Designed miniproteins, single chains, continued (4). Designs and how they scored, part 106

Each design is a single chain, and the fold is of that chain. pLDDT is the mean over its residues in the fold that is shown.

## One batch from the design tools (miniprotein)

Design m15935
Fold by ESMFold2-Fast:
Parts: structure tokens; sequence; C-alpha cells
Structure m15935 (fold): chain A 58 residues (1-58)
């Protein structure tokens, strides 16, 4: 997968988090986890997972 495709998925994930669409955000997270990511992208993914956990508790 190209770096541009990974960036597109990360933007999509942020959009779903902003919309509080936990189910769609979880699907994007699972897709990103199936990929071999750079450390910086893995860190952003971990932050997104924490944001989703906060949304689930609201």
Amino acid sequence: MSLEEIKELLLKLQEYIDKEDVEKAQKVIEELKSLELEESAKYLLKIAEEEIKKLEKK
C-alpha cells in the first residue's frame, strides 16, 4: 500500500472520529492494523484508538 493510501485512510479515520461514528472508525482502525505501518503512523493509530475509547464512554 502506498504512503498516499495510508494518509487517505488516516484522514478518513479522523473524519469518522470527528463525526463520532465509532463503528466506521473501528473498521478503518482494523484496516490500518492489518498494514505494515511506520512508527509515526502506528503512534497516530494509537491516539485514534484512545479517542474512540473516550467516545464509547460518553
Scores: mean pLDDT 76

Design m15936
Fold by ESMFold2-Fast:
Structure m15936 (fold): chain A 68 residues (1-68)
Amino acid sequence: SERIEKVKNIIEGLELVLESLKENGGDKNLTLKIGEDKILDEKEQTLKGLEEFEEYIEKLKKKYEELK
């Protein structure tokens, strides 16, 4: 229960970060409170990280669905 709730909260937070990054076009200057440690410095790395971040979120969503 608590673990499932924690995963859901993480997914929701990560989705907000992903949406913010997409809205700003993967700008390397974008720094967000949630996921600051996951945001890459270089523009190319930021775009790559955005794709990896999206894949990571999808994996978490699948795990969450499996726990329902």
Scores: mean pLDDT 63

Design m15937
Fold by ESMFold2-Fast:
Structure m15937 (fold): chain A 81 residues (1-81)
Amino acid sequence: DPLREAARRIAELTEEAAKKSKDPEVQNRLKELADEIRAAVDAGDYDTALELAAQSIHELRKAGFTEQAEEADRLLRDALS
């Protein structure tokens, strides 16, 4: 399932960025997004998982995790193609 795989990988990238963040507010926000993506995927709610993945990409860019954001964006675009 390409959408499941992409969403889970985006959650992993988001959690990785959270762990690397020196800002507790950024760390908490990214961790919450990663947890919510995983919960949506586990529930089979792919519409919500895709929305959260897109939000995660935006928050990653906002926080300066450009490499993680670009990889996540590529994964999402490839899964939707």
Scores: mean pLDDT 87

Design m15938
Fold by ESMFold2-Fast:
Structure m15938 (fold): chain A 60 residues (1-60)
Amino acid sequence: LEEIEKRIKEIEKQIRELEDILRNNKDLSPEERLEIEIEIGVLQIELGVLKLIKKKLEKK
């Protein structure tokens, strides 16, 4: 449970950092933007799965 909570926080921080790069760095190439967007997407899927597991472990 504690490790899941730690991983959730790490992923949320990483997503925020990547979103900040996309928002603030206007010099990114289209390829670099696509790579960051893909990484955010993968992290969002992992985050969703971990949050679902956490909820199920907290309830039963």
Scores: mean pLDDT 81

Design m15939
Fold by ESMFold2-Fast:
Formats: sequence, structure tokens, C-alpha cells
Structure m15939 (fold): chain A 56 residues (1-56)
Amino acid sequence: SAADEVREAAANAAAGLPDRALALALARQHSKELIEQGADPEAVEAALAEAEAAIR
């Protein structure tokens, strides 16, 4: 799902990057692209918020 894709992207970015803020910025950009492609913005934003809380 789009929500799972955002969570996975954030986790992968955090694992490869020294900066958590940069990892989250990339996840936010990806979530924006998913919403533009027709994904449910509420679900995607909720997943992004969970990823942000987990990374911090």
C-alpha cells in the first residue's frame, strides 16, 4: 500500500543516511508523489507521521 511504501522508504533512507531530517525530507517528497498519483492523502500523511516519530 502507499502507506507501507512511505514507511519502507523512510526506514531505508534512515538506514543509509547520517541525517534523520534528510531521510524524512526524502520520505516526504515520496509521499507527495504518491498523493499526486492518486493515493489517499490521509493514509499517506498518517504513515509519514508514524515514520517521523519512529525515526526520532
Scores: mean pLDDT 72

Design m15940
Fold by ESMFold2-Fast:
Structure m15940 (fold): chain A 61 residues (1-61)
Amino acid sequence: VEEEARKLIEELAREILAENPDISLKELLEAVKEKIESDESIPEEVKEAALKLIEEWEEQL
């Protein structure tokens, strides 16, 4: 579950960063979080794990 969550965050971050190379790390994490929350196809367990990881990383920023 954590491994799937990390892969999801990494894939979305790469996609967002490719479109917005000047984005700050904080804005990048917020954009990834928003995309995960809006995606109904992501299993709830993976979604919760991913959002928790992003929140932990944001708190360290």
Scores: mean pLDDT 77

Design m15941
Fold by ESMFold2-Fast:
Structure m15941 (fold): chain A 60 residues (1-60)
Amino acid sequence: ALVETSTPAARALVDRVLEAYRTTEHDPERALAALRDGAASLPEADAEQAVAALRARLAE
């Protein structure tokens, strides 16, 4: 489903990067870099949303 605040592709990317961060990476800068790299193929709004969502989850 198309939702402005939760595109399935953007959510899947954030979840995948967070899982890697929690289990293997443990480096927030590398997690953000991986998200930006993965988001390069997403629409700009979806990419911005994914970055914001990851930043919020890392600050949690």
Scores: mean pLDDT 72

Design m15942
Fold by ESMFold2-Fast:
Structure m15942 (fold): chain A 59 residues (1-59)
Amino acid sequence: GKLYRATQVVPATGPEDLSLRPGDIVEVLEEVDENHVLARSLVTGEEGLVPKSYIEEIL
């Protein structure tokens, strides 16, 4: 999938959410809706929902 970088702290607010720190690299697996993606952290290997506004495409 495409690689994205977290631009800010992403708090997990629910059990399906992925927690990220600034600079964490994620692979986008699926677009869930207009504002959220399902992504995998390349740092932790965890998968979860990430708001699109908190990440930027790098590859």
Scores: mean pLDDT 80

Design m15943
Fold by ESMFold2-Fast:
Structure m15943 (fold): chain A 107 residues (1-107)
Amino acid sequence: SLEEELQKLKEERTKRIEKFRDAIVNALYKEGRISKETAEKIKKSSVKEQLDIMRKELGEEEALRFDLALTLIDIGEMYGVSEETIIKAAANLLDIDEEVLREELKK
């Protein structure tokens, strides 16, 4: 049914956003910006807890950049923006190497 198709699309989009979040967190760890322990903690936390962890470890500005990057990914996925465009925008916002982010997203 249409309702079942809409629910599947919503679930698929949520999984893609979570995969991007995990790729960003892994890229931040690989670039030496957060510890392995912090990366694992963020991936296991709620959205509110993720922002609190980022704020404590990297400060308010980096926590805001992280929140903006996740918001940008969500909007990009909603409007069907290309994965490459989202990677470039998120990498530039977070000051991460685009190739590092791209490789983490492939895992």
Scores: mean pLDDT 83

Design m15945
Fold by ESMFold2-Fast:
Structure m15945 (fold): chain A 100 residues (1-100)
Amino acid sequence: SAEQELNAEKGKTYAEHVRIAREMAERLAQLQAEGAPVEERVKVIEEGKKKLKELAEKAKDEEFKEYLEKVIDGLDLLIEEIRADPNLPFDEGFFYRGMS
């Protein structure tokens, strides 16, 4: 049914968003623990942004699409924060709050 197809697509896009956010968060935490350069951490965020943008383009739910755009904006702010203070502790809660 159309409702089952819509619910399946919503579940798929939500799961993919969670996967992208988790992979990004885990990699950023690892790089911070290793003392990796700022630009390697920024690259991870930029790659995650690209994946989220591709997901937003494929999403049929306008509310979820708008939500992903806000998450991408938040990642731009995170890049700015990391560049301003390379020793700023990584806030995993940023991603978990975004997934709520």
Scores: mean pLDDT 77

Design m15946
Fold by ESMFold2-Fast:
Structure m15946 (fold): chain A 110 residues (1-110)
Amino acid sequence: NKKTLADIYTDAARSYLAQGKYDEAIKLAEKAIELDPNNARAWNVLGEAYLKKGEYEKAIEAYQKAIDIAPDNWRAYRNLAKAYEKLGKTEEAEQWRKKADEIFKKNLEK
């Protein structure tokens, strides 16, 4: 598969995220999304960076976009649940954890 320029920016954003450079990760993920709005990996990295910064509502919005594009990404559901937990929304957090477990089990069968 040919990597798009969006994939290159997404990979760079993930690298900065791993280094704790959350603002740089956000900028690179946003560039990836500008180039390819359907890049689920870029939306997930954007969500993770916002989660790490404590911007939980922005993290939820980004993870929801990632899930809408790639509904089999169980990690995005787990991260969404964590963001809801941080907001004190315990019932919503539990619903998303259960969904993550369902997707995880489905992925193990393939």
Scores: mean pLDDT 86

Design m15947
Fold by ESMFold2-Fast:
Structure m15947 (fold): chain A 55 residues (1-55)
Amino acid sequence: SAAEKKLKAREEILEGSQESLLRMFKYLGELTEEKVKKLEEQRKKAIEELRREIE
């Protein structure tokens, strides 16, 4: 089991899985953060518009 863990880790490194995952996380991170920011900004703006219309 311990030997298999080391072999599995080496294979992951050899396949470049870490680099591939890092690139994927970066892409998802940027898209997610920007999307969340847009959603929050859009929601806040909508609420403010509603407040002004009520007035």
Scores: mean pLDDT 67

Design m15948
Fold by ESMFold2-Fast:
Structure m15948 (fold): chain A 79 residues (1-79)
Amino acid sequence: KALEGAIEAARGAIVSAENGNYDTAIAWAKDALKAAERAGVQEAVEYLKKGIESLENGDVETAIENFRKAIEALEKALA
């Protein structure tokens, strides 16, 4: 359940970033980060932090790549 919430939040970050809604994307990514930290998925925590930093620096493409990697790590942890 916690992992599903983290995945949905990370997907929200990608959709918001793709639509140019960067403040909303950062908010979703921070929610995903908190959920990933609670779930103990360190790979996802690392990617979400990199994605947030990239987005804050205006590198939207790198941010989306990192959010996609975070989702991959969360999905593997769900198994």
Scores: mean pLDDT 86

Design m15949
Fold by ESMFold2-Fast:
Structure m15949 (fold): chain A 95 residues (1-95)
Amino acid sequence: SEISEKALEIADEVSLLYAELVSRDSPEEEKIAAHRKVLDYIEELIKKYGGDKKLLEEIDELKANLEKLSREEAENKIGEIVKKFIDELKEKLEK
């Protein structure tokens, strides 16, 4: 469906941005900065599509705790937020 295509397009865009910004070989500080940029982009997409305030609060909490998380933990949490956002977007746009 057009809605599913749009959700996949957004997911692909986030995945490409993640791959570009988060190098596996980068120092931890650079990885944290890259994760913040990915989260900023997801936050803007959520705001653009009128997403749930709770999801925005989850992003803010994750940004505040990035320095305490491993790369793998940060990637997993970002993936969970992206999945929640895509599920919300599908629910909102399905008519």
Scores: mean pLDDT 70

Design m15950
Fold by ESMFold2-Fast:
Structure m15950 (fold): chain A 57 residues (1-57)
Amino acid sequence: GELYQRLLQHYGGLSEEQLREIRELAEAGRLDEAAELISKHAGLPRESALTVARLLA
């Protein structure tokens, strides 16, 4: 969990607020919404963002 959040913050340029929202969506099973935010803010392709969202859940 926390390791992937720190990697997104350090390399993806995501804010603490954005990481919190993404985690809350992933933990709620809203993986598509979490992946969309990761893709939008970290610049990852949707397939990669969806994989990251699953790892945060």
Scores: mean pLDDT 75

Design m15951
Fold by ESMFold2-Fast:
Structure m15951 (fold): chain A 61 residues (1-61)
Amino acid sequence: MSPAQRALSHARAMLAHARRERLSPEQIRALWDTLRAELERLGVPAAELAALDAEVQRLLA
């Protein structure tokens, strides 16, 4: 698994954990800001970032 694919799996696991722990919208946004910055540094494709961003928006709805 590439570093980018590993980071994507980690980000999805962290967002699932945030949902289970019922983190506040502010905590979810802070978590996603941190994860997104890491994924962007690793060169994750824009389409994958957009898909995760959409998932975060669903969690905040």
Scores: mean pLDDT 82

Design m15952
Fold by ESMFold2-Fast:
Structure m15952 (fold): chain A 116 residues (1-116)
Amino acid sequence: MLGAQELALEILEEIIEEETDEEIIEAAKELKEAVEKMTDPELLSAVTQALSLVKEETDPELQLAALEALALLLENYEKIPKEEAGRLLGEIIVGLEKKDLERVLRAKKRIRELAK
């Protein structure tokens, strides 16, 4: 099995290569840069799980919202308590599994509030 970081980077490269939506491509590229800098194995495992769901997602709005939320979370990880970061990752994962855009957008808003 690939390590969580290696698998996350592979999924992001596939999204970048297969997508035609420039906003999704840009969000995936930003998330890739954040993943390359991440060293927390628990966080990497959760992000890899979320990315597997993003790759299978057919709603571009939900896919974009999830990629942007994940990128914001990783870019601001030092400003967010670890327990809250784990909870917000869980909300993104559940939102993707249930096709719940509002849930992912609420997580993204909370990440922005905590990053201030």
Scores: mean pLDDT 84

Design m15953
Fold by ESMFold2-Fast:
Structure m15953 (fold): chain A 81 residues (1-81)
Amino acid sequence: SSSEELEKKAEILLKKGKESIEEGDYDTAKMYIGGVVTIAEQLKKLGNTDKAKEFYKEASELYKELGDEKKAKELEKKAKE
């Protein structure tokens, strides 16, 4: 299904985002994490709210590591909706 493909893509982007943080490449990390958020929005529109919430939460945690508290808080709210 399209939802399953989106979930797999988000997992790959999440891994790449974490790897970019470990390498100190924060611009690349933000690009990958932003991709995860975009997929979470698509999953929510497809009715897969539980998977969307999971990815919002993981993206929020990574934005906290990057020091982007504003984006982290916004995604934390989306994960609880």
Scores: mean pLDDT 88

Design m15954
Fold by ESMFold2-Fast:
Structure m15954 (fold): chain A 78 residues (1-78)
Amino acid sequence: AALEQVIEDGAARLHAAEAPAFPGATAVELPNMRIYARDVATGVDTGLFRPLTEEGKAVEAEIRAAGAAALAAAAAEA
């Protein structure tokens, strides 16, 4: 639950940060941003996309930290 919330929030924030700079680009559409946010939150190296805006880079760092915290909390309870 917590991890999925981090991914959904992160995807929306990445879309808001990056989409205005790349109108109509498939890579910054919500479904693709959701995939990227999941990879960042779970520590997977995407290799395919990196945020280009300052706002997008900050959001990526926040998703990484929040995802790591959610996974650590789940592991501690399991």
Scores: mean pLDDT 75

Design m15955
Fold by ESMFold2-Fast:
Structure m15955 (fold): chain A 61 residues (1-61)
Amino acid sequence: GGEKDREAAERAAKEGDGAGAAVAAWSAYQLGDIEGAKTGAEWARKAGGSAGAIAVAEQAA
């Protein structure tokens, strides 16, 4: 689930891991949790991840 992926994305972002947040958002999207994917993408953007990580989060959202 998406709930677990949202929690993982938020935790990664708070630790400054934008790439981890982006991966969690993408996983939520793959599982059909579109709202979780959007939330994870916002956390990835806030964390200031690399351009690649931000692109993954954007595709998830």
Scores: mean pLDDT 67

Design m15956
Fold by ESMFold2-Fast:
Structure m15956 (fold): chain A 58 residues (1-58)
Amino acid sequence: MEITVRTEERPTLLEALEAAAELIRELEQKHGYTVVDVKLRVNPETGKFYAEITARKK
């Protein structure tokens, strides 16, 4: 099973990375996923940053 989830938008890149770290922790420790990819994005309409996380379950 493969899933892609997005963090909430944050005004700074660092805040988006912090949100990504928390979501990765939940996926791996709480839900038994293994994170395989993390992409940093900017929303051109808002100028805010977010992370797109891809995880797999074995």
Scores: mean pLDDT 83

Design m15957
Fold by ESMFold2-Fast:
Structure m15957 (fold): chain A 58 residues (1-58)
Amino acid sequence: PASEEIAAAIAESLREIGDEKGAEEALKLGEEGSSPEEVREKGKKLVDEAVKKKKEKE
């Protein structure tokens, strides 16, 4: 399903940033059967927060 594919892509982005917990949370969104748009919106928030944290620390 599209939701799982989007969640997997977001999880990979989070792992590349080094946020393993965020990646697991993104995968759970896809598994729960949320709509593709809902997974994308929530996942984007996770990625944005991870990127902000990394920029603030580095």
Scores: mean pLDDT 76

Design m15958
Fold by ESMFold2-Fast:
Structure m15958 (fold): chain A 64 residues (1-64)
Amino acid sequence: LRQQAEEHYQQGLEAARAGDYAQAAEHYEQAARLYESLGTPEGRRQAEELRESAERMRQLAAQQ
C-alpha cells in the first residue's frame, strides 16, 4: 500500500508539473486514500495533506 501511495504521489507531481491539474488532483486523492488505509496516525496526516493538495489542484484546473 505505501509503495502504491508513493507512486500515485509521484504521478500527481509529474501531472502538476505538466500543467495537468485535474489529473494531478486525481492522483493526489488516490494517494491520500491509500495512506489513509494504512490505519496509522502518520498515514492519516499524509492523507489530509494530500487532500489539501488535491483541492488546490482542482482550483487550478477550474482556472484553465
Scores: mean pLDDT 83

Design m15959
Fold by ESMFold2-Fast:
Structure m15959 (fold): chain A 58 residues (1-58)
Amino acid sequence: SLLEKAERALELAKQALAEGDAGAAATSGYHAVILAEKAGDQELAEEARKVLEEAQAL
């Protein structure tokens, strides 16, 4: 489902961010935002945006 794909993308983004891989974190974070928005999960979309912003600040 879109929700499961969003959750997996967010988890990958968090792992990449923890490893200092800004590029991977930004890519996965961006996908998580889009998928969460399509799934209608605003809470997940906000969490994904936060991870994406942290990645872009590296």
Scores: mean pLDDT 84

Design m15960
Fold by ESMFold2-Fast:
Structure m15960 (fold): chain A 64 residues (1-64)
Amino acid sequence: GKKELEAMLKGIEIGKKLVTEEGKTPQQAMEEARKVLLKEGYSEKEADLGGLSAGMAAIELRRK
C-alpha cells in the first residue's frame, strides 16, 4: 500500500545517508533504518520493508 511504499523510499534515503556519511555496512543500514521507521510510527511490516530497502541501497552504493 501507500505506507509500505513510503517506508521503502524513506528506508532507501536513510540507507544512503548511513553509508555515505557514517560508513555503515548494509546490515547496519538495515537495522538502523528499521529502528528509525519504528520510532516514526510505521508498523513492523512497513519498517521491515524500509530496512530491507536501506540494506539493498547500501549494497548497491558499496559495489561502486
Scores: mean pLDDT 83

Design m15961
Fold by ESMFold2-Fast:
Structure m15961 (fold): chain A 106 residues (1-106)
Amino acid sequence: AGEEAGREGGEKAYEAGGAAGAGEGTGEAAERGGEEDGGSGGAIGAGYGSEYGDRAGPEEGRAAGTAAGVAAISAGSGSLGGKEEGAEMAKLGGRGGAEAGRAGAA
């Protein structure tokens, strides 16, 4: 079960995103964007890490989840319009990688 690894990776990505957003700007919009991006990154990291961890193991799931969450936050940090697309692409990339690995192992 990679669920714990994904959750931990997502939590760390959420904290990192929130801190980065708060530090990046001095206005309310910048602070709010950081919080929203942090939350989105956390959710993406948790989902990706959990799915990947189920196949590769908890430690690898956690690392993959954290990387995916941080990447999603970074992609969203300057673009409110691109946030949802960036999040979906991060998820699809992670799932595609896990699926390719599974097919190769089978």
Scores: mean pLDDT 48

Design m15962
Fold by ESMFold2-Fast:
Parts: sequence; structure tokens; C-alpha cells
Structure m15962 (fold): chain A 67 residues (1-67)
Amino acid sequence: SAIEELGRLVREGRIEEARELRRRLGLSQDQAAELLSKLGFHPVAVKGALAGRIEEGQRAGVRDVLA
């Protein structure tokens, strides 16, 4: 599905393509985060980025997908 593709792109670090797909699906940041969490993009990973527990590149990637 398109939602599974979004999760795959995020896991692979293909952040610009993930952002484009999110926009094409018409998902808000909150809707995208909720759907990604159901596909294994765990809320703890987002929390880790916010808490500075993820490498700078990974933090930027998560921010850019959700922005």
C-alpha cells in the first residue's frame, strides 16, 4: 500500500521521496505519524529524535518527513 511505501522510504532514509509521497496522499503531519507508527515507525523513534538520541542526520530526516 501507499502507507507501507511511506514507511519503507522513511526506513531507507529516502526522506525527500517520503515527504513527496506524504503530500501526494494528502496526509497531515499527525496523520502521517499515526500511520507510520502502525507500520513500525515507532513513536519511541520520534521521541528519540526529539530527545537527541538519534544521529543528527536521522533526526533531520524524521523532522523533514513530518514537516
Scores: mean pLDDT 60

Design m15963
Fold by ESMFold2-Fast:
Structure m15963 (fold): chain A 66 residues (1-66)
Amino acid sequence: IDMDEVELAMARIGLSVLKTHPHPATEEDVKFLQELLETAERLNDKELAEEIQKQLKEEQEKLKQQ
């Protein structure tokens, strides 16, 4: 098992949980997404990084509107 693949799988799971569970946006969610983005960028997974970046922008906009 590639440890980088495990980190990417965990990042995808974290992103999926945030996307699928209805909840109010929080600063903790934004920080969590930033950490996932750092992982995707560090491991050069551009597709995952783009998905996380999109979700991060959506969460930041929700937080700004609250």
Scores: mean pLDDT 76

Design m15964
Fold by ESMFold2-Fast:
Structure m15964 (fold): chain A 58 residues (1-58)
Amino acid sequence: MTPQEKLLERIRKLIEEHPDASLDELVERARQIFKEEGIELDEETVRGLVEYARKLLE
């Protein structure tokens, strides 16, 4: 599994666990998870990943 696939999997699980959360809330939670994994991504990059993961769940 590539690092990118692993990040997307975590985001997908986060969305499934918080179906009522706003995009901004999901971005904040995802950034916290990435920080715990030692990954520092800018907010715009995380937002793009969250939007992509949401599209995959449609």
Scores: mean pLDDT 77

Design m15965
Fold by ESMFold2-Fast:
Structure m15965 (fold): chain A 73 residues (1-73)
Amino acid sequence: SLKEKLKEIREESLEEATKLHKEKYKEIKERYEKGELSEEEYRRELLRLLAESGDYMGKLLEEKKAELEKEAA
């Protein structure tokens, strides 16, 4: 059913966003721990990551929705 496919897409999108967020967070944290980032730069990078995670989720959902619409047409 369409409801089941939409649920699956949302779960997949969330998993990808969570994985990408965790990997990028680890990279930023390692740069901070190595002294490559100041406290202010570290904070800005984290805020940027949060914004990008939201944008990435939106884009991924839009792509998956377009894929479903092509299957229905």
Scores: mean pLDDT 69

Design m15966
Fold by ESMFold2-Fast:
Structure m15966 (fold): chain A 91 residues (1-91)
Amino acid sequence: KERELVIRATNLTVAAELIYVGAEWLVAQGRATPADLQQALADVQGIRDEIEKLLEEAKKMGASPETIKHLEDALKRVREVEARLQALLAA
């Protein structure tokens, strides 16, 4: 069960990073619309919410400190992606 939480959080973090890379590429090409960036932000916020739920589940089951740290690090990385998307949208 802990291993499944770690794998899921890792996959979610990678998905958030890929969303950012795609959004940044569209901006660089002058092809990004505000709607595209708003959708990317909403998708990353959804991913953040899923990782927060996984972290809460891990804490409730008494997961190892290593598992908790991995999920906390994943959440931190996704929040950084969210901030970068907000910066792109504000530009």
Scores: mean pLDDT 87

Design m15967
Fold by ESMFold2-Fast:
Structure m15967 (fold): chain A 67 residues (1-67)
Amino acid sequence: MKEEIDELIDKLVEAMKKETDIFKQMELGVVLIEAATLKAIIDQNGESEDFKEWLEKIKKRAEELIK
């Protein structure tokens, strides 16, 4: 899970670098913060199915924004 979150963070950072719209950059930044926050929560609490579901929701929002 943490490795998958790291891949998602890298993808979001790359998308933000390529984005020319400042508002879309801000939306990508919010999703990036959510991913980083989930990683920190997993570091403290361990992995769970609820956290996997949260990761899938974050990934869906990221994919929609990167489109």
Scores: mean pLDDT 82

Design m15968
Fold by ESMFold2-Fast:
Parts: C-alpha cells; sequence; structure tokens
Structure m15968 (fold): chain A 66 residues (1-66)
C-alpha cells in the first residue's frame, strides 16, 4: 500500500536525522542512497522496490541504534 510506505519513509527520515550523529560517513551515505532510491521508487509507483529499499534502510538504522 503506497500510503503505508509513504508513512514508513517519513518515519525513516526522522530516524535517520536522529541517528545521523552516531553514524559513520559510509553508513550515512548508504542511508541517504536508500532514502533516495525508496523515494524514487514510490514516485514511479514501484511499491515492491520501495518496500525493499525501506526494509534495508530500517535494518541499517536498527544496527546503528543498537
Amino acid sequence: EAELLRIQLEVAKQDFEELKPLMSEEEAKKAEELLRRAERALQNGDLAAATSYLNELAKLLQEVAA
């Protein structure tokens, strides 16, 4: 569902902003790339790709927060 994925993207953006000071330069660049790809996929209606990128981003952010 596109609406649910948009909410997930907004939550991920907030989590990224909160965690950015704790991230390495490599982790921050990867997170920014995943956010960019997820946003592009949503704009193109590719919900499967958006879900994949958001799940990878969520995993990265959880690892940083641990």
Scores: mean pLDDT 83

Design m15969
Fold by ESMFold2-Fast:
Structure m15969 (fold): chain A 90 residues (1-90)
Amino acid sequence: MQDLSAEQLKKLAEDMVKAIEEALPTVVEYTTPEIGEESARLLKETLERELELAKKAKEAAEAGDVEKAKELLLEIQRLRQETAAEVEAL
């Protein structure tokens, strides 16, 4: 990871929370025609988990806990990679 400040990590986490909250209500409806119902449901479940992690990352960054914020953001990246692999395997 690039060496990000607590303020930069907070902004990144805030941007992630906002993007996920905006996508979550419609992700199944918009993705089902392309990837099928099971893959769309898996994507929604992963986004819900990512949202929880992004909120925790934001809180950690606001508290000045740069290392914890980085760990949580890396966990989100790992979940995205795992979900992409699972969707491809379906």
Scores: mean pLDDT 78

Design m15970
Fold by ESMFold2-Fast:
Structure m15970 (fold): chain A 85 residues (1-85)
Amino acid sequence: SLKRRLEQALRFLEAVLENLKRKDEASVSGNISILEGLSEIFRESAPKVSELLDKAVEALKAKDYEKAIEYLERARELLKELIES
């Protein structure tokens, strides 16, 4: 079910956002792997979510954590909208 996959993705995204807001730098590599996996899953089914996740990964690799959080918050809102549709 697409809805179940969207709900699971929202839970993973929320966990990544919490780790980044807590400034847990030790988790950054793991967070990137999670976001890259989610981006691949949604590349065809939710391309706007995938684009935001890709931008968040680029920001994390550049150590721009504030910009990464901004992109992830936008991805979170889109996932919520898709689940409620």
Scores: mean pLDDT 83

Design m15971
Fold by ESMFold2-Fast:
Structure m15971 (fold): chain A 64 residues (1-64)
Amino acid sequence: SPEEGYKLFKELLEEKLPELKKRVEELRKTVPEEKLGLEQLLAVADTLDEVFKELLEKKKEKKA
């Protein structure tokens, strides 16, 4: 159901947030401030892609 999918999405996102925070901190150390905003946005996009991929895998398990 949509409610189950949303709940799972939130749980997966919360699990990935600490890793995303670490990635952002590394970017702050290595990327010039002019590019930092874009690089941070790309890190967020990568994290969301990982969450969606894991969500799809768990949905496949529930259909089996």
Scores: mean pLDDT 77

